# Designed miniproteins, single chains, continued (3): the designs that were tried, part 98

Each design is a single chain, and the fold is of that chain. pLDDT is the mean over its residues in the fold that is shown.

## One batch from the design tools (miniprotein)

Design m11612
Fold by ESMFold2-Fast:
Structure m11612 (fold): chain A 66 residues (1-66)
Amino acid sequence: MKEVLEGLGKAYDLADEAKAKGQTEFAERIENLIKKAFEAYRNGDFDKALELVKEAIKVGEEALKK
């Protein structure tokens, strides 16, 4: 549970950083994954929420390398 919430926070920070750098396409991808992760979290699907959060972080880290 805490890991999902912490991961969501990191993903939001990465989306904001991508927007600040003009990487709008990556920011949109991260935000879409965050929305799906939050939906899974609300439905009690914590494993799916964590998986989606990890993917959002991966996309964000890849965006920041460019």
Scores: mean pLDDT 80

Design m11613
Fold by ESMFold2-Fast:
Structure m11613 (fold): chain A 68 residues (1-68)
Amino acid sequence: SIDQAVDELVAAVKAGDSDAARQAHDRLGDLLGSLPLDDAVQQAQRAGQYLQQSLSQEELDFLRQVIG
């Protein structure tokens, strides 16, 4: 599920695991891409807010470096 992919992404980033973070991010993107546009936008916004609340600035910078 999207919630599980977001949780996996948070866990990977907190562990400093770039491969796991990439895999979780790719899976999250695939899951969001399978939804109708309105649902995809809502879920992406929720995921983004949760990431900002769950990750420090250094962890967010790590994630941004990993995904591009």
Scores: mean pLDDT 84

Design m11614
Fold by ESMFold2-Fast:
Structure m11614 (fold): chain A 69 residues (1-69)
Amino acid sequence: MNAKDYYEKGLEAFKNGDIKEAIKNFEKAIELDPNYAEAYFNLSYLYRLMGEIEKADEYHKKGVEALKK
C-alpha cells in the first residue's frame, strides 16, 4: 500500500463522517510521502473543522511547502 492508497482511504473515511479515521489515513500518507501536498491540505481542513486553528495553519503551511518540491 502506497501514500496514494492511504490518501484515498482518508477521503473515503471523511466521506463517511469518520474524522478520526480520515486523519489517521492522511497522516500515514504523509509518513510514506512527506511531499504529498493534498494530504496536508486535507489534514488542515479537518483540524479547522475541529476548531484546532493553529494546527490547521501548520498543516496548510506544510502543504504549500510540499507543492514547491
Scores: mean pLDDT 85

Design m11615
Fold by ESMFold2-Fast:
Structure m11615 (fold): chain A 86 residues (1-86)
Amino acid sequence: MEARTAALLAETERLAKEAIETAKEAGNEELAKKAEEALEAAREAAKGDPEAAYDAISAQTAKAGGLLEEAKALLEEKKKKEEELK
């Protein structure tokens, strides 16, 4: 695997894992599943053609990043609701 592709895969794994954990903490199982799917798609792409793998993983990295941002927003909303109930 090319070093840049390996680094991108590692970043995708980091973003996806954080998105999964944040989504689960926010109580959104569907968002967590989407993040898991993005991670699996990136890992599958990494097993294919090295040149095509970088572009495919890059698409999943962007998707994982967006899912993480969405999960963080949902977690913030959950915390605000919990604070209003005190």
Scores: mean pLDDT 80

Design m11616
Fold by ESMFold2-Fast:
Structure m11616 (fold): chain A 100 residues (1-100)
Amino acid sequence: KIKEYAIESALRAAEMLEELSEEIPDPEMSEELRELAEKIREAAERGDLEEALEYLERAIELLKEAAKKAEEQGDFELAEKLYAAALAVGGAAYLVRKAL
């Protein structure tokens, strides 16, 4: 049951990250987040929770970096959205860790 919820949570996180990548003004960070979303989805679909966790944690750090950059550029709305996404992805990572 917990493994099923972990996989579903990781897949939802990947979908959210893919959508969010379109809102990131930095093209390198946008592409990196999109690639991480794809890797999380592929790992979760294979049931590789260890690999999914690694990519989820990388995505959290990238979201925090993107949020800080948005804040420094005065885009507080984007920064808040990115910080909220980091918390949501953190929830998925928590469930994946519990399923390991």
Scores: mean pLDDT 88

Design m11617
Fold by ESMFold2-Fast:
Structure m11617 (fold): chain A 119 residues (1-119)
Amino acid sequence: SELKKKIEEILKKHGGKATIEEVNGMPIITDADLSEEAAVEIVKAIGEHLARQLADYLVAQGKEGTYSLEIVDPETGEVVARATATVKDGKVTYSVEIPEENREAAVRFVKAMIEEAKK
């Protein structure tokens, strides 16, 4: 699980410890103390993973163009991140944008993931 390893590296970089479980290929973080910086990097990692999955699907279908996915806070409906995949002439590029005004939403999103995992 590449995404799980990437999240573990982010948490290690920020000096915290967290338990990460994997459920249906999605990393669930339990028992974590998260800074805004760590939460933003985690959301970017999730967005990049989703953009790669979308790009791989588009390439397999022989499609070209720019496609976007939005990660939304389920409680507020605010856009936490936009992940974009562009396929052109067999080349794939990815980008993940977190709106500067919504950085706190990234923290709430990760905390909501943790709380849902505890139920």
Scores: mean pLDDT 72

Design m11618
Fold by ESMFold2-Fast:
Structure m11618 (fold): chain A 62 residues (1-62)
Amino acid sequence: MGKFVDAGDPEEVAAARKRKAEAMERLRRATNSEEVARAVGEVLRAIGDELQSGIDALRAAR
């Protein structure tokens, strides 16, 4: 039995949202092109993860 929070879809969605928020904060603080490019890549990845987890969570909730 998995009593660990990371075993549930809602936890994955929450983690993805947190990572997205942190990535956007880093992007806001990044002023040079190199850091901006890296932060943008991280934000795009976080959005993709959040979207996928959200779809799975909706399927589980229904």
Scores: mean pLDDT 69

Design m11619
Fold by ESMFold2-Fast:
Structure m11619 (fold): chain A 55 residues (1-55)
Amino acid sequence: MPPLSPEEGLLEALKFRLKDLEELLEKLIKEGKATPEQVKKYQEAIKRLKEEIES
């Protein structure tokens, strides 16, 4: 396959980061290691990434 365009590469990077943050947050919650502050911080980061992907 041809290499991804810069635009496509950026979108894929954002999607990867979104998935990584969602998985990290899920693990922290399951392990009972997440503080309310950490949960909010990750949820805000996830929301921002979703907004960037949607834009």
Scores: mean pLDDT 77

Design m11620
Fold by ESMFold2-Fast:
Structure m11620 (fold): chain A 70 residues (1-70)
Amino acid sequence: GKAEIRELLERAREALRAGDVEEARRLLEQALKLSTDPNVRKNLEQALERLAEGDVVSALAGIAEALKLL
């Protein structure tokens, strides 16, 4: 449900703050698999794209936007 997605996104945010990019990627992919809302999915896909580019700041912003939609 939305609460589980929120928990995964909060954990992904903490992982990025700790420098654990691979853990954050796994958590974001899990959140995306559980997400059915197209707007949540779009923000998570953008966060994953930014993370793949090495842009942690923009990835964190994408996670924050997804959290606002939950």
Scores: mean pLDDT 87

Design m11621
Fold by ESMFold2-Fast:
Structure m11621 (fold): chain A 80 residues (1-80)
Amino acid sequence: MEAIIAEYKKLGAEAQAAYDAGDLEKLQALAAEAAKLLVEYLASQGATEALRKLKAIAEEMAAEYPELAAAAIAAAEAAL
């Protein structure tokens, strides 16, 4: 848990820097990393129903956010 909190704090700082710089491509990449960390955390807690729900939501988002959805779906499938 401590390791995942540290990674989220790091991603948050990098996201703020990217936002301040107007680097939207980097913000999208950081969002994909955050989604992977959320899936890894849910898997570590045995939150199977939360993983299934997150995968279903990611599948619904695939048309609008294909890269973010693909990362979340792949991570959730690996955890299930």
Scores: mean pLDDT 75

Design m11622
Fold by ESMFold2-Fast:
Structure m11622 (fold): chain A 107 residues (1-107)
Amino acid sequence: NPAERRRFLEEIRERVLELVREYLEGKISEDEFRERMMELLAEAYDRGLEEAVLLVQAYGRAVGFLKANLSLEEALELAKKANPNMTEEELELLVRAYEEVLRLKNK
């Protein structure tokens, strides 16, 4: 059901962004953030929605790169080196996640 898949993707996105906000505000530890993000990955995987899995992974990577004070260009280079088979769609999603996390970090 396309409507149910869209609703689930929107729910996962909102939950990821809330976890990112809580982590950036220092309300949860790095270990707790990682644990909760892994729980969201498990839920997305169990639902069989690859788009949600890729979304959670992209935001997790973006937070890690920004915590390391890496630029977008440095982040993309490291991501490609770690996974040479990254699709253009996965790279675009990482760019969007990085930019969104950067905005949240600065506000």
Scores: mean pLDDT 86

Design m11623
Fold by ESMFold2-Fast:
Structure m11623 (fold): chain A 87 residues (1-87)
Amino acid sequence: MEHIIEVKYSPTLPEEKQAENFRGLARAALEVARKHQDNPELLRSLIRALEKAIEALEQMKDGPYSEKVEEAIEELRRAAEEIRALL
């Protein structure tokens, strides 16, 4: 089953899996934003979701999967920037 914006954050998952899930969120958010450029409320809600994901990952950046967490943060920041450019 495929859903372009269904990425679940679970605190019981390893940091590696959490980082992968947030990277999926970044990609899904960009695809949704590109298809719905005429909906500024949706674009703003996507940006807020990405910013919350970044905040969660920044609390994990000192762990054993810090490189994967940093990659996920960078991908989320780039997605947020691209969506802001559509506003």
Scores: mean pLDDT 74

Design m11624
Fold by ESMFold2-Fast:
Structure m11624 (fold): chain A 114 residues (1-114)
Amino acid sequence: SIVLTESGGGTFREGSSVTLSQKISGGEVDVAGWWRQAPGRDRVLVALISRDGSLTVYDARVAGRVEISYDAAAQTLYLTMRDLRLEDTATYYAVAFSGDELFEGEGTELTVVP
């Protein structure tokens, strides 16, 4: 079975940068990335990347501040967020798709403070 191992997170100052990562093990994925959920709100997409890196998708609210990349040798995805805002405070869930199956990580908490 596919397993997503997440890292990066914690408390960061407004205007700083953070890099979240997910390591993919146990199989091949077609598309992977992150969605996030702020307290009391619905889950929303942050970014997705295809396995070959040819397709990337970003949520409009973070476009220009985030970059998703895939290191095939390490089997690790990175999400770098710059110019952090208080509204970026959320739990970030790694997500991956393999055919019709969806896999999720346990979540990484990010808190942005003034």
Scores: mean pLDDT 85

Design m11625
Fold by ESMFold2-Fast:
Structure m11625 (fold): chain A 67 residues (1-67)
Amino acid sequence: GDIAKSAAIQAAREVAKLAEKMGNPEEAKRYLEDAKRIENMSEDEAVEALERYTKRKEELQKKLEQQ
């Protein structure tokens, strides 16, 4: 429900912030646009999106730590 969508929106915003720190503002902008679309997703789609953003967040955090 709303909890899954809220978590997915937060994850998308967090991954956007990391992409911006990595010097990719265009990727960050795409994730922020995705966050707006999550409000219109089904609960199952929001859960799947949350998993994708969480995985990408971990990838970007590891890359940022290597700088």
Scores: mean pLDDT 81

Design m11626
Fold by ESMFold2-Fast:
Structure m11626 (fold): chain A 79 residues (1-79)
Amino acid sequence: VPQSDQQLSDVLDKGSDDYLKKSKDYEKQGNTELAKLYKEMSKQLREASTAVRQGDWETASQHLQKAQELYQQAKKVES
């Protein structure tokens, strides 16, 4: 299966949607801190997807790194 910028962008868009759903679930539970972290992760993945579509791999990498940092913060809050 050929890996294209479109395929990678689609994976990132799905990840963004999944994190946004998780953010809404945490909002429903009253967990405002986790809701905020997952919302920001969703935003970072969406920005990475946009950068990938534009061929801007440096910008995509920066957004992916920020999403990873936010994910580590979410894990600490869940602990």
Scores: mean pLDDT 83

Design m11627
Fold by ESMFold2-Fast:
Parts: C-alpha cells; sequence; structure tokens
Structure m11627 (fold): chain A 86 residues (1-86)
C-alpha cells in the first residue's frame, strides 16, 4: 500500500531528523520519495507494510493528542497523513 506523510512548519532540526528517518526506511527496503518545499517535507512510501502504516497513524494520533494539527485519510490503497507543527 502507499503511505504519504506531509509535515508542515518544520524546524531545520526536525527536517534533518525526518530525512534521516526516510534514509533508514530506504535502507530497510522501502520505496521512499522525499519532497522538500521550504519548511514542508513530504515522505511517500510506495510499498508500505501494514505495520509501518499502523505505526505512522498511531504517531499522528499521538501528535494530535499533544495539540498539533493532524489529518489522516484513507483513499483506496493510499493512507494520507498531514501533520502541522506550526
Amino acid sequence: MTLRITFKNLSEKQKEELKAYAQELQKRGYDVEVKEEGDTLTITIGNASVELVIGEVLRAIGLGLDGYKVKVSFKGDETIIEIDFG
């Protein structure tokens, strides 16, 4: 399944940490694309496992409970997560 996560209003440190995470996923055999636009980072995983999707949805829910703006949607075989740190 496809997983797309968009992170908004990132600090430089947060962007570096998320890029490192994307590189680790690539090393684990995931098909990962990273798109950077200013303080926004989008990570797309074309071959996401069910465990990875569940983990990222749980992370997003946790951030939402912490007061960040979070959206999660499901469209066919695609899971879309948006997290805003601003």
Scores: mean pLDDT 87

Design m11628
Fold by ESMFold2-Fast:
Structure m11628 (fold): chain A 70 residues (1-70)
Amino acid sequence: SSEELKKVSEEYKKEMQKVLDELMKKIKEIEANESDPEERNKKIKEEVNKALEKLKEIYDKYLKKYEELK
């Protein structure tokens, strides 16, 4: 139903936003604690890559849920 599809879409957005919020928190922590620009950029890149993997897992999970509702 359109109601169930909307609910799944909102849950997807919420889980995606949680990953992004945690990433932003990690980046701020790195910026506050790492004075070396090269090491700071390296640590930020690592956290971004971890977030991208989590986002992919969420995407795959919700893609299956969307397919089950059709």
Scores: mean pLDDT 86

Design m11629
Fold by ESMFold2-Fast:
Structure m11629 (fold): chain A 58 residues (1-58)
Amino acid sequence: LLEEAERLREEAERAAEEGDYEKALQLYGKAMQLANQAGDTRLAVELLEKAGEINEKK
Protein backbone atom coordinates (compact mmCIF):
# COMPACT_ATOMS: atom_id res chain seq x y z
CA LEU A 1 0.00 0.00 0.00
CA LEU A 2 2.62 2.57 1.03
CA GLU A 3 4.96 1.67 -1.87
CA GLU A 4 1.98 1.90 -4.26
CA ALA A 5 1.02 5.30 -2.81
CA GLU A 6 4.58 6.56 -3.37
CA ARG A 7 4.57 5.29 -6.96
CA LEU A 8 1.26 7.03 -7.66
CA ARG A 9 2.65 10.23 -6.12
CA GLU A 10 5.60 10.11 -8.55
CA GLU A 11 3.22 9.49 -11.47
CA ALA A 12 1.09 12.45 -10.32
CA GLU A 13 4.17 14.71 -10.11
CA ARG A 14 5.16 13.67 -13.63
CA ALA A 15 1.64 14.36 -14.96
CA ALA A 16 1.69 17.81 -13.34
CA GLU A 17 5.08 18.58 -14.90
CA GLU A 18 3.58 17.67 -18.29
CA GLY A 19 0.66 20.05 -17.65
CA ASP A 20 -1.92 17.29 -17.29
CA TYR A 21 -3.45 18.68 -14.11
CA GLU A 22 -6.61 16.56 -14.34
CA LYS A 23 -4.57 13.34 -14.43
CA ALA A 24 -2.29 14.63 -11.66
CA LEU A 25 -5.30 15.32 -9.40
CA GLN A 26 -6.71 11.82 -10.03
CA LEU A 27 -3.36 10.17 -9.24
CA TYR A 28 -2.85 12.27 -6.08
CA GLY A 29 -6.34 11.24 -4.98
CA LYS A 30 -5.58 7.54 -5.45
CA ALA A 31 -2.24 7.89 -3.64
CA MET A 32 -3.98 9.66 -0.74
CA GLN A 33 -6.52 6.81 -0.42
CA LEU A 34 -3.69 4.25 -0.26
CA ALA A 35 -1.75 6.35 2.27
CA ASN A 36 -4.85 6.52 4.48
CA GLN A 37 -5.33 2.75 4.20
CA ALA A 38 -1.67 2.27 5.21
CA GLY A 39 -2.21 4.56 8.23
CA ASP A 40 0.26 7.19 7.00
CA THR A 41 -1.67 10.33 7.89
CA ARG A 42 1.33 12.61 7.28
CA LEU A 43 1.72 11.36 3.70
CA ALA A 44 -2.03 11.68 3.13
CA VAL A 45 -1.96 15.33 4.29
CA GLU A 46 1.08 16.07 2.10
CA LEU A 47 -0.69 14.59 -0.94
CA LEU A 48 -3.82 16.63 -0.18
CA GLU A 49 -1.73 19.81 -0.07
CA LYS A 50 -0.03 19.00 -3.39
CA ALA A 51 -3.43 18.30 -4.99
CA GLY A 52 -4.62 21.70 -3.76
CA GLU A 53 -1.63 23.41 -5.39
CA ILE A 54 -2.39 21.70 -8.71
CA ASN A 55 -6.07 22.64 -8.47
CA GLU A 56 -5.11 26.31 -8.01
CA LYS A 57 -3.00 26.18 -11.19
CA LYS A 58 -5.89 24.67 -13.15
Scores: mean pLDDT 78

Design m11630
Fold by ESMFold2-Fast:
Structure m11630 (fold): chain A 60 residues (1-60)
Amino acid sequence: DEHFQKGLEAAAQGRYDEAIVHFHQAIQEDPEFKEAWLALAELLARRGWEEDAAYYRAKA
């Protein structure tokens, strides 16, 4: 998934807002893509948004 790869690249560069957008796009293209849900949850947790992170972890 192009969006998933772009999300990983953005996160590696510390561009977390861009990474979140890319992971959301990956989920929209394939809602069964567990790795994208988990990657988004991890980023949200790192930003201190634990309730949002828990939601995306549960969806994976």
Scores: mean pLDDT 81

Design m11631
Fold by ESMFold2-Fast:
Parts: sequence; structure tokens; C-alpha cells
Structure m11631 (fold): chain A 65 residues (1-65)
Amino acid sequence: MATEEQKKELISRVEDLIRRALQLSPEAREKVLDYIRKALEAIDNGDLEKARQYIDEAERVIAEA
């Protein structure tokens, strides 16, 4: 079970990733937004570990952009 606190933390990270993605090239932005979408789906399904994996992958794309 996911706590509301854990969900809020992950959603906050997703919001930061969206803000950062808007500063990237169209190609890098699309990749980040794809991972963000997958992370939000995982949060909605209660799979916080999977959500974290997608968030980490999005952060990796931003770091390499």
C-alpha cells in the first residue's frame, strides 16, 4: 500500500521533471515526457517502485541532454 506522503513526494518529483523537460530540445523533452507518463500510470496503480524507476530514467535523460 502506498501512503499519501509517498505519493505526494513522487508527484512533486514528476512536477519538477516536467518543468525541467520544458527547457530541453524537442527530442529529449519527448523522451522525458514518455517516462513521466509511465511513472504517473505506475503511481495510479500503486506501484511506487516502478514509478521510481521511470522517474530515475527521466532524470537520466535530463542529465544526458
Scores: mean pLDDT 81

Design m11632
Fold by ESMFold2-Fast:
Structure m11632 (fold): chain A 93 residues (1-93)
Amino acid sequence: HMEQLLAETYLALAIMNAALLSKYPPESVEEARRLADLTIENLEEARKLGAPDDVIRQAAQAILELFEKAREKAPPEWQPVFDEAIRRVRELL
């Protein structure tokens, strides 16, 4: 089904955005928030399109690890953005 391909695409985009945050410092706290929000929105969209709960859980775990890595590298003033993003991803577990 086309919906399955779309769900897989959203999952790939979510993981890619989380990986970018963990590997490359964003230019601003607003960009960090935007990419974190986009990651979570893509994960939620995959779930709405019928991605299996096990697949969502595995993706959420990978995203959590990447967000925690991004948090560790972030300036202290940006850590609340990642704390909120981590909290939102944990709600999907």
Scores: mean pLDDT 84

Design m11633
Fold by ESMFold2-Fast:
Formats: C-alpha cells, structure tokens, sequence
Structure m11633 (fold): chain A 94 residues (1-94)
C-alpha cells in the first residue's frame, strides 16, 4: 500500500517562511496518481495547498504568526480515492 510522508519541523520561528514537503517513495509511485498537501490554521481554514503528479508536493506558508499552530495534511490519491494520508502540526514560536 502506498505510504505518504510529511516532512515538517515541530516548531518554526515567527515571521519566517515554512516549506513542507509530502512525498511517496519512488517504488510506490506507480500506485499513486497525485499527492496533495493542504495547510489549515487553528480555525480549520485552508490557507495554502499544492498538488503533484510526480509523487512529491511542496507547499510554502509565509509570514507565520507567533503563538499559532498550522496543520499540514497530505493525501495520496489513486483512481479518485484517498489511498493514504498523513498530517503534521507545526507550532510557531518567537
């Protein structure tokens, strides 16, 4: 079964840009049509998203606010269905 991984730090400094990458390993990409990464704020509002058809998707969130947390959700899609998902939460610190 294809596995999607999310590479994100646990903490990031306020005012910086944060890039998060979601990937499926090359050997499993034949079982995946697309990878999506979506970023949600503390109110579950979608703030950014990215899509990839080559097994690796990256999304960048800019101008992060101290004291906030962001949830990055990655999904791997095959035949229009989610075949795997992963999430990471990043805390913004001063």
Amino acid sequence: MPKVTVEAPEEVKAGSDLTVTASVEPSQRKDVDAVFVSVYDEDNKLVASAESRDGTASVTVKNLEAGKTYTFRAVAIKDGKIVDEASKTVKVVE
Scores: mean pLDDT 82

Design m11634
Fold by ESMFold2-Fast:
Structure m11634 (fold): chain A 60 residues (1-60)
Amino acid sequence: MEAKKLREEALREVEELFKEDIEKAEELAREAAEKLESMGDYIGAVGLLMYMLALKEDAA
């Protein structure tokens, strides 16, 4: 799978899952970020984790 597709799918899934279960959304974001890092997409991995942090801040 291409890093771009994984990143786009992960962002969408994290956003939808956050509405149902914040803990599961955070776990998904972490796992997807680890996969992006293994593919060499360090910027994408950091971006996904920052997006998750922004969602948590908005919910607080």
Scores: mean pLDDT 78

Design m11635
Fold by ESMFold2-Fast:
Structure m11635 (fold): chain A 57 residues (1-57)
Amino acid sequence: MSEKDLEAEIYLAMAKIYLSLGMPEKAIEMAEKAIELGEGEIKEEAKEVLEEAKKAL
């Protein structure tokens, strides 16, 4: 596992937390970072979270 994948996983977790707190703008920022750093499944899941956060705006 690369350092970038680990960071992407952390950003993805933060995005989910912000979304659950009703902070979709911050969730979008964290999800975008997860997409930039992540590969494969992490990137795909981050895109899903980004989509959900956009719907919450």
Scores: mean pLDDT 82

Design m11636
Fold by ESMFold2-Fast:
Structure m11636 (fold): chain A 97 residues (1-97)
Amino acid sequence: HMLSEEELKRIRELARDIALVLNIIGAAYEIQYGTPEEREKARKQLIEDVKELAKRMGLSDEEIENLIKRFEENIDNWDEVAKIVQELTKKLLEKRE
């Protein structure tokens, strides 16, 4: 028998959340160690992925805007970018438990 539409949706949502976290980590790495062109592309991708992940986590539009601003203000500070990514990853895992 086929999986229910609800079960398939849950699996797709989990896979999407995992992919978003991995993409954010990869983009953060490229921002620190990439060429200027790779860095600019990675910055744009990171902002889009963070917006999508934050919406999926149930953050308000204002909270999402503040989070994006925090990333943009600290984009050259790897320690702060890594902390933000770690905080988001922890919250995502807590939401699944």
Scores: mean pLDDT 75

Design m11637
Fold by ESMFold2-Fast:
Structure m11637 (fold): chain A 95 residues (1-95)
Amino acid sequence: SKIEELLEKANELATKIISTLKDPVEAAVLLTLVSAIEFEVKNENLDGAIEEAKRLLEFLEELRPSLSPEAQKLADELEETIKKLIEELEKEKEK
């Protein structure tokens, strides 16, 4: 499904960003937020998945000043992927 493809892409991008982070706490928070989205989707809790996805977007903005230029591009791609995921989750709720 489109949701599964977007989750896989988000996990790949988050893993790449984590590999660039110097702060293990920031890395742990990013991993936890992505895992929370996956958990909510697997449990068919679409509202919970949307809420966790929005939390991830907020955390990415907080993370921006500590990122290298390369990691900033990965964060831009992750932000776009999560925004598309929210759109697909909202569409799924209408069915």
Scores: mean pLDDT 87

Design m11638
Fold by ESMFold2-Fast:
Structure m11638 (fold): chain A 60 residues (1-60)
Amino acid sequence: MEKKEELKRDFIETMRKKGLNEAYKELVRKGKEYGLTKEEIDEVFSEAVRELAREERAKL
């Protein structure tokens, strides 16, 4: 799996277990460790939020 896809999955899992604040901190930490720019990290965050919004809609 590509690093960005892995980060997105990890973010979603962390958000479900520990909440948004901890998930975002972990995303930024791992993203910087992977050498991603702020723009790339924000892209992963945006994609993860869209995925979570789709899942919340399914629970409606």
Scores: mean pLDDT 77

Design m11639
Fold by ESMFold2-Fast:
Structure m11639 (fold): chain A 63 residues (1-63)
Amino acid sequence: SAEDALRLGKALYEQGDFETAVAAYEKAIELDPENKEAWRLLGEAYRKLGDVEKAEEYFQKAE
């Protein structure tokens, strides 16, 4: 489920595995594109990867 993918992404993010967290959050968004929390967390993960411009794009999607 989208919720399970989101929980997995959060756990990976907390472990510092930002690349795999991105994949999990992208799966959550594929399953539920209206989930604002998933878009926000995807932005945070991209920010950790140093892709600030992509992070800002996803933060806009979270609004």
Scores: mean pLDDT 84

Design m11640
Fold by ESMFold2-Fast:
Structure m11640 (fold): chain A 66 residues (1-66)
Amino acid sequence: PELETATPLPSGGNFDASASREELEKKKEETLERVREALRERGVPEEQIERILAAVEASYDRLIEQ
């Protein structure tokens, strides 16, 4: 039987509504920057990059609001 090991969150373990929202907003910003840079490096067209970033942003916004 596999023992479930407690994986501490990189956010410092307290999962309150205000803390999780702040962390999601920060992750959203960092993720958008990383994805943009990675897509540019791969030679993805600017229109496609913008569309992908909009989708990622919308996903995070849904998580933050809900």
Scores: mean pLDDT 69

Design m11643
Fold by ESMFold2-Fast:
Structure m11643 (fold): chain A 88 residues (1-88)
Amino acid sequence: AAEVVGMGVARQGTTATATLAVKSPARVVDATAVTSAGGVGGLVGSAVSGDNSGATAGAEGAKLGDTVTVTVTLEDGSTATGTGKVLY
């Protein structure tokens, strides 16, 4: 599994946007996002910056206090999972 080095979660309305940073030069090619309330979503965008790979995932059905769990798949076949809480 790849190392998660950062995660943030923002909410606008019922949509949660999670940003995950992974210590890998491999690009994120897929992501799944789930909320603690049963909302689901997936990959919105990805970028590589040096030795870190970043992904943004969106999930619907989010509310304050929900936990968002994002699992990413990288192009080398490795996976990483991060969790964050909706605080706003």
Scores: mean pLDDT 79

Design m11644
Fold by ESMFold2-Fast:
Structure m11644 (fold): chain A 85 residues (1-85)
Amino acid sequence: MTDAERALQAFLARLPELSEADQLNAFESLTRVLVSAVREGRLSPEEAEALIERMVAALEPRLSPEALAEVRAIAEEAIARIRAL
């Protein structure tokens, strides 16, 4: 298991115990880690995009429409940065 996959599993396990604000903060923090991992050559762009998409999918049933819009905006920005690397 990669460090990124391990971080994703930890994120997913914590979601039921986190407030909506903490879920957003955890998502934003992990997307920054994934972008850095791609920049450092530790993770492929395709793997990072797939992990971000999996996190968004896990958050969709848990978040308000407003919070989900913020998550999608963060995801789109992170994926754009990954594609620019």
Scores: mean pLDDT 83

Design m11645
Fold by ESMFold2-Fast:
Structure m11645 (fold): chain A 86 residues (1-86)
Amino acid sequence: RELVRKETEISEEVKEALLELIRAADAGDVEAVRRYAEKVVEASAEEEGAATWLRMIAGIAAASKSTPAEVVEVLREAAEEATRRL
């Protein structure tokens, strides 16, 4: 999670949204996960390179209009992995 803040040249808003997405997924708050995923997609639309992983996880969450608890766990794993890669 700290890696996102130090390693990427993406905006602080995108980094914050990604971290909140992970926290929401850990809490099982499906609606918050979708909300922060949409934020990540919007904020990272103009970012290049380092934001690829963020757009990937956000795209998965945003594409789901119904996100059951099992899918939230998958999104949590993807978000954690994307954060560690950055």
Scores: mean pLDDT 58

Design m11646
Fold by ESMFold2-Fast:
Structure m11646 (fold): chain A 79 residues (1-79)
Amino acid sequence: GLQEAIKYLDKAIEALKQGDREKAIKYLNKAADKLSSVDPGLSSGLRMVAKLLEAGRVDAEGAITAVQQLKAQAEKLQA
């Protein structure tokens, strides 16, 4: 559920810090899958970051910032 999505986002951020773009894309898509029924907007945002990474249209630092912002939004969904 939501906690699993947040854990995948942490793994994506760590992969980006290590320069492992492919691993980061994998974890972003896994987090998006877990969030698709909870918040479709957040899910779509995460998939967009993954697509921008795949296309080389965002660097690791920009991706980390975007994922951290989306993670903060996901954490606010916890009542």
Scores: mean pLDDT 87

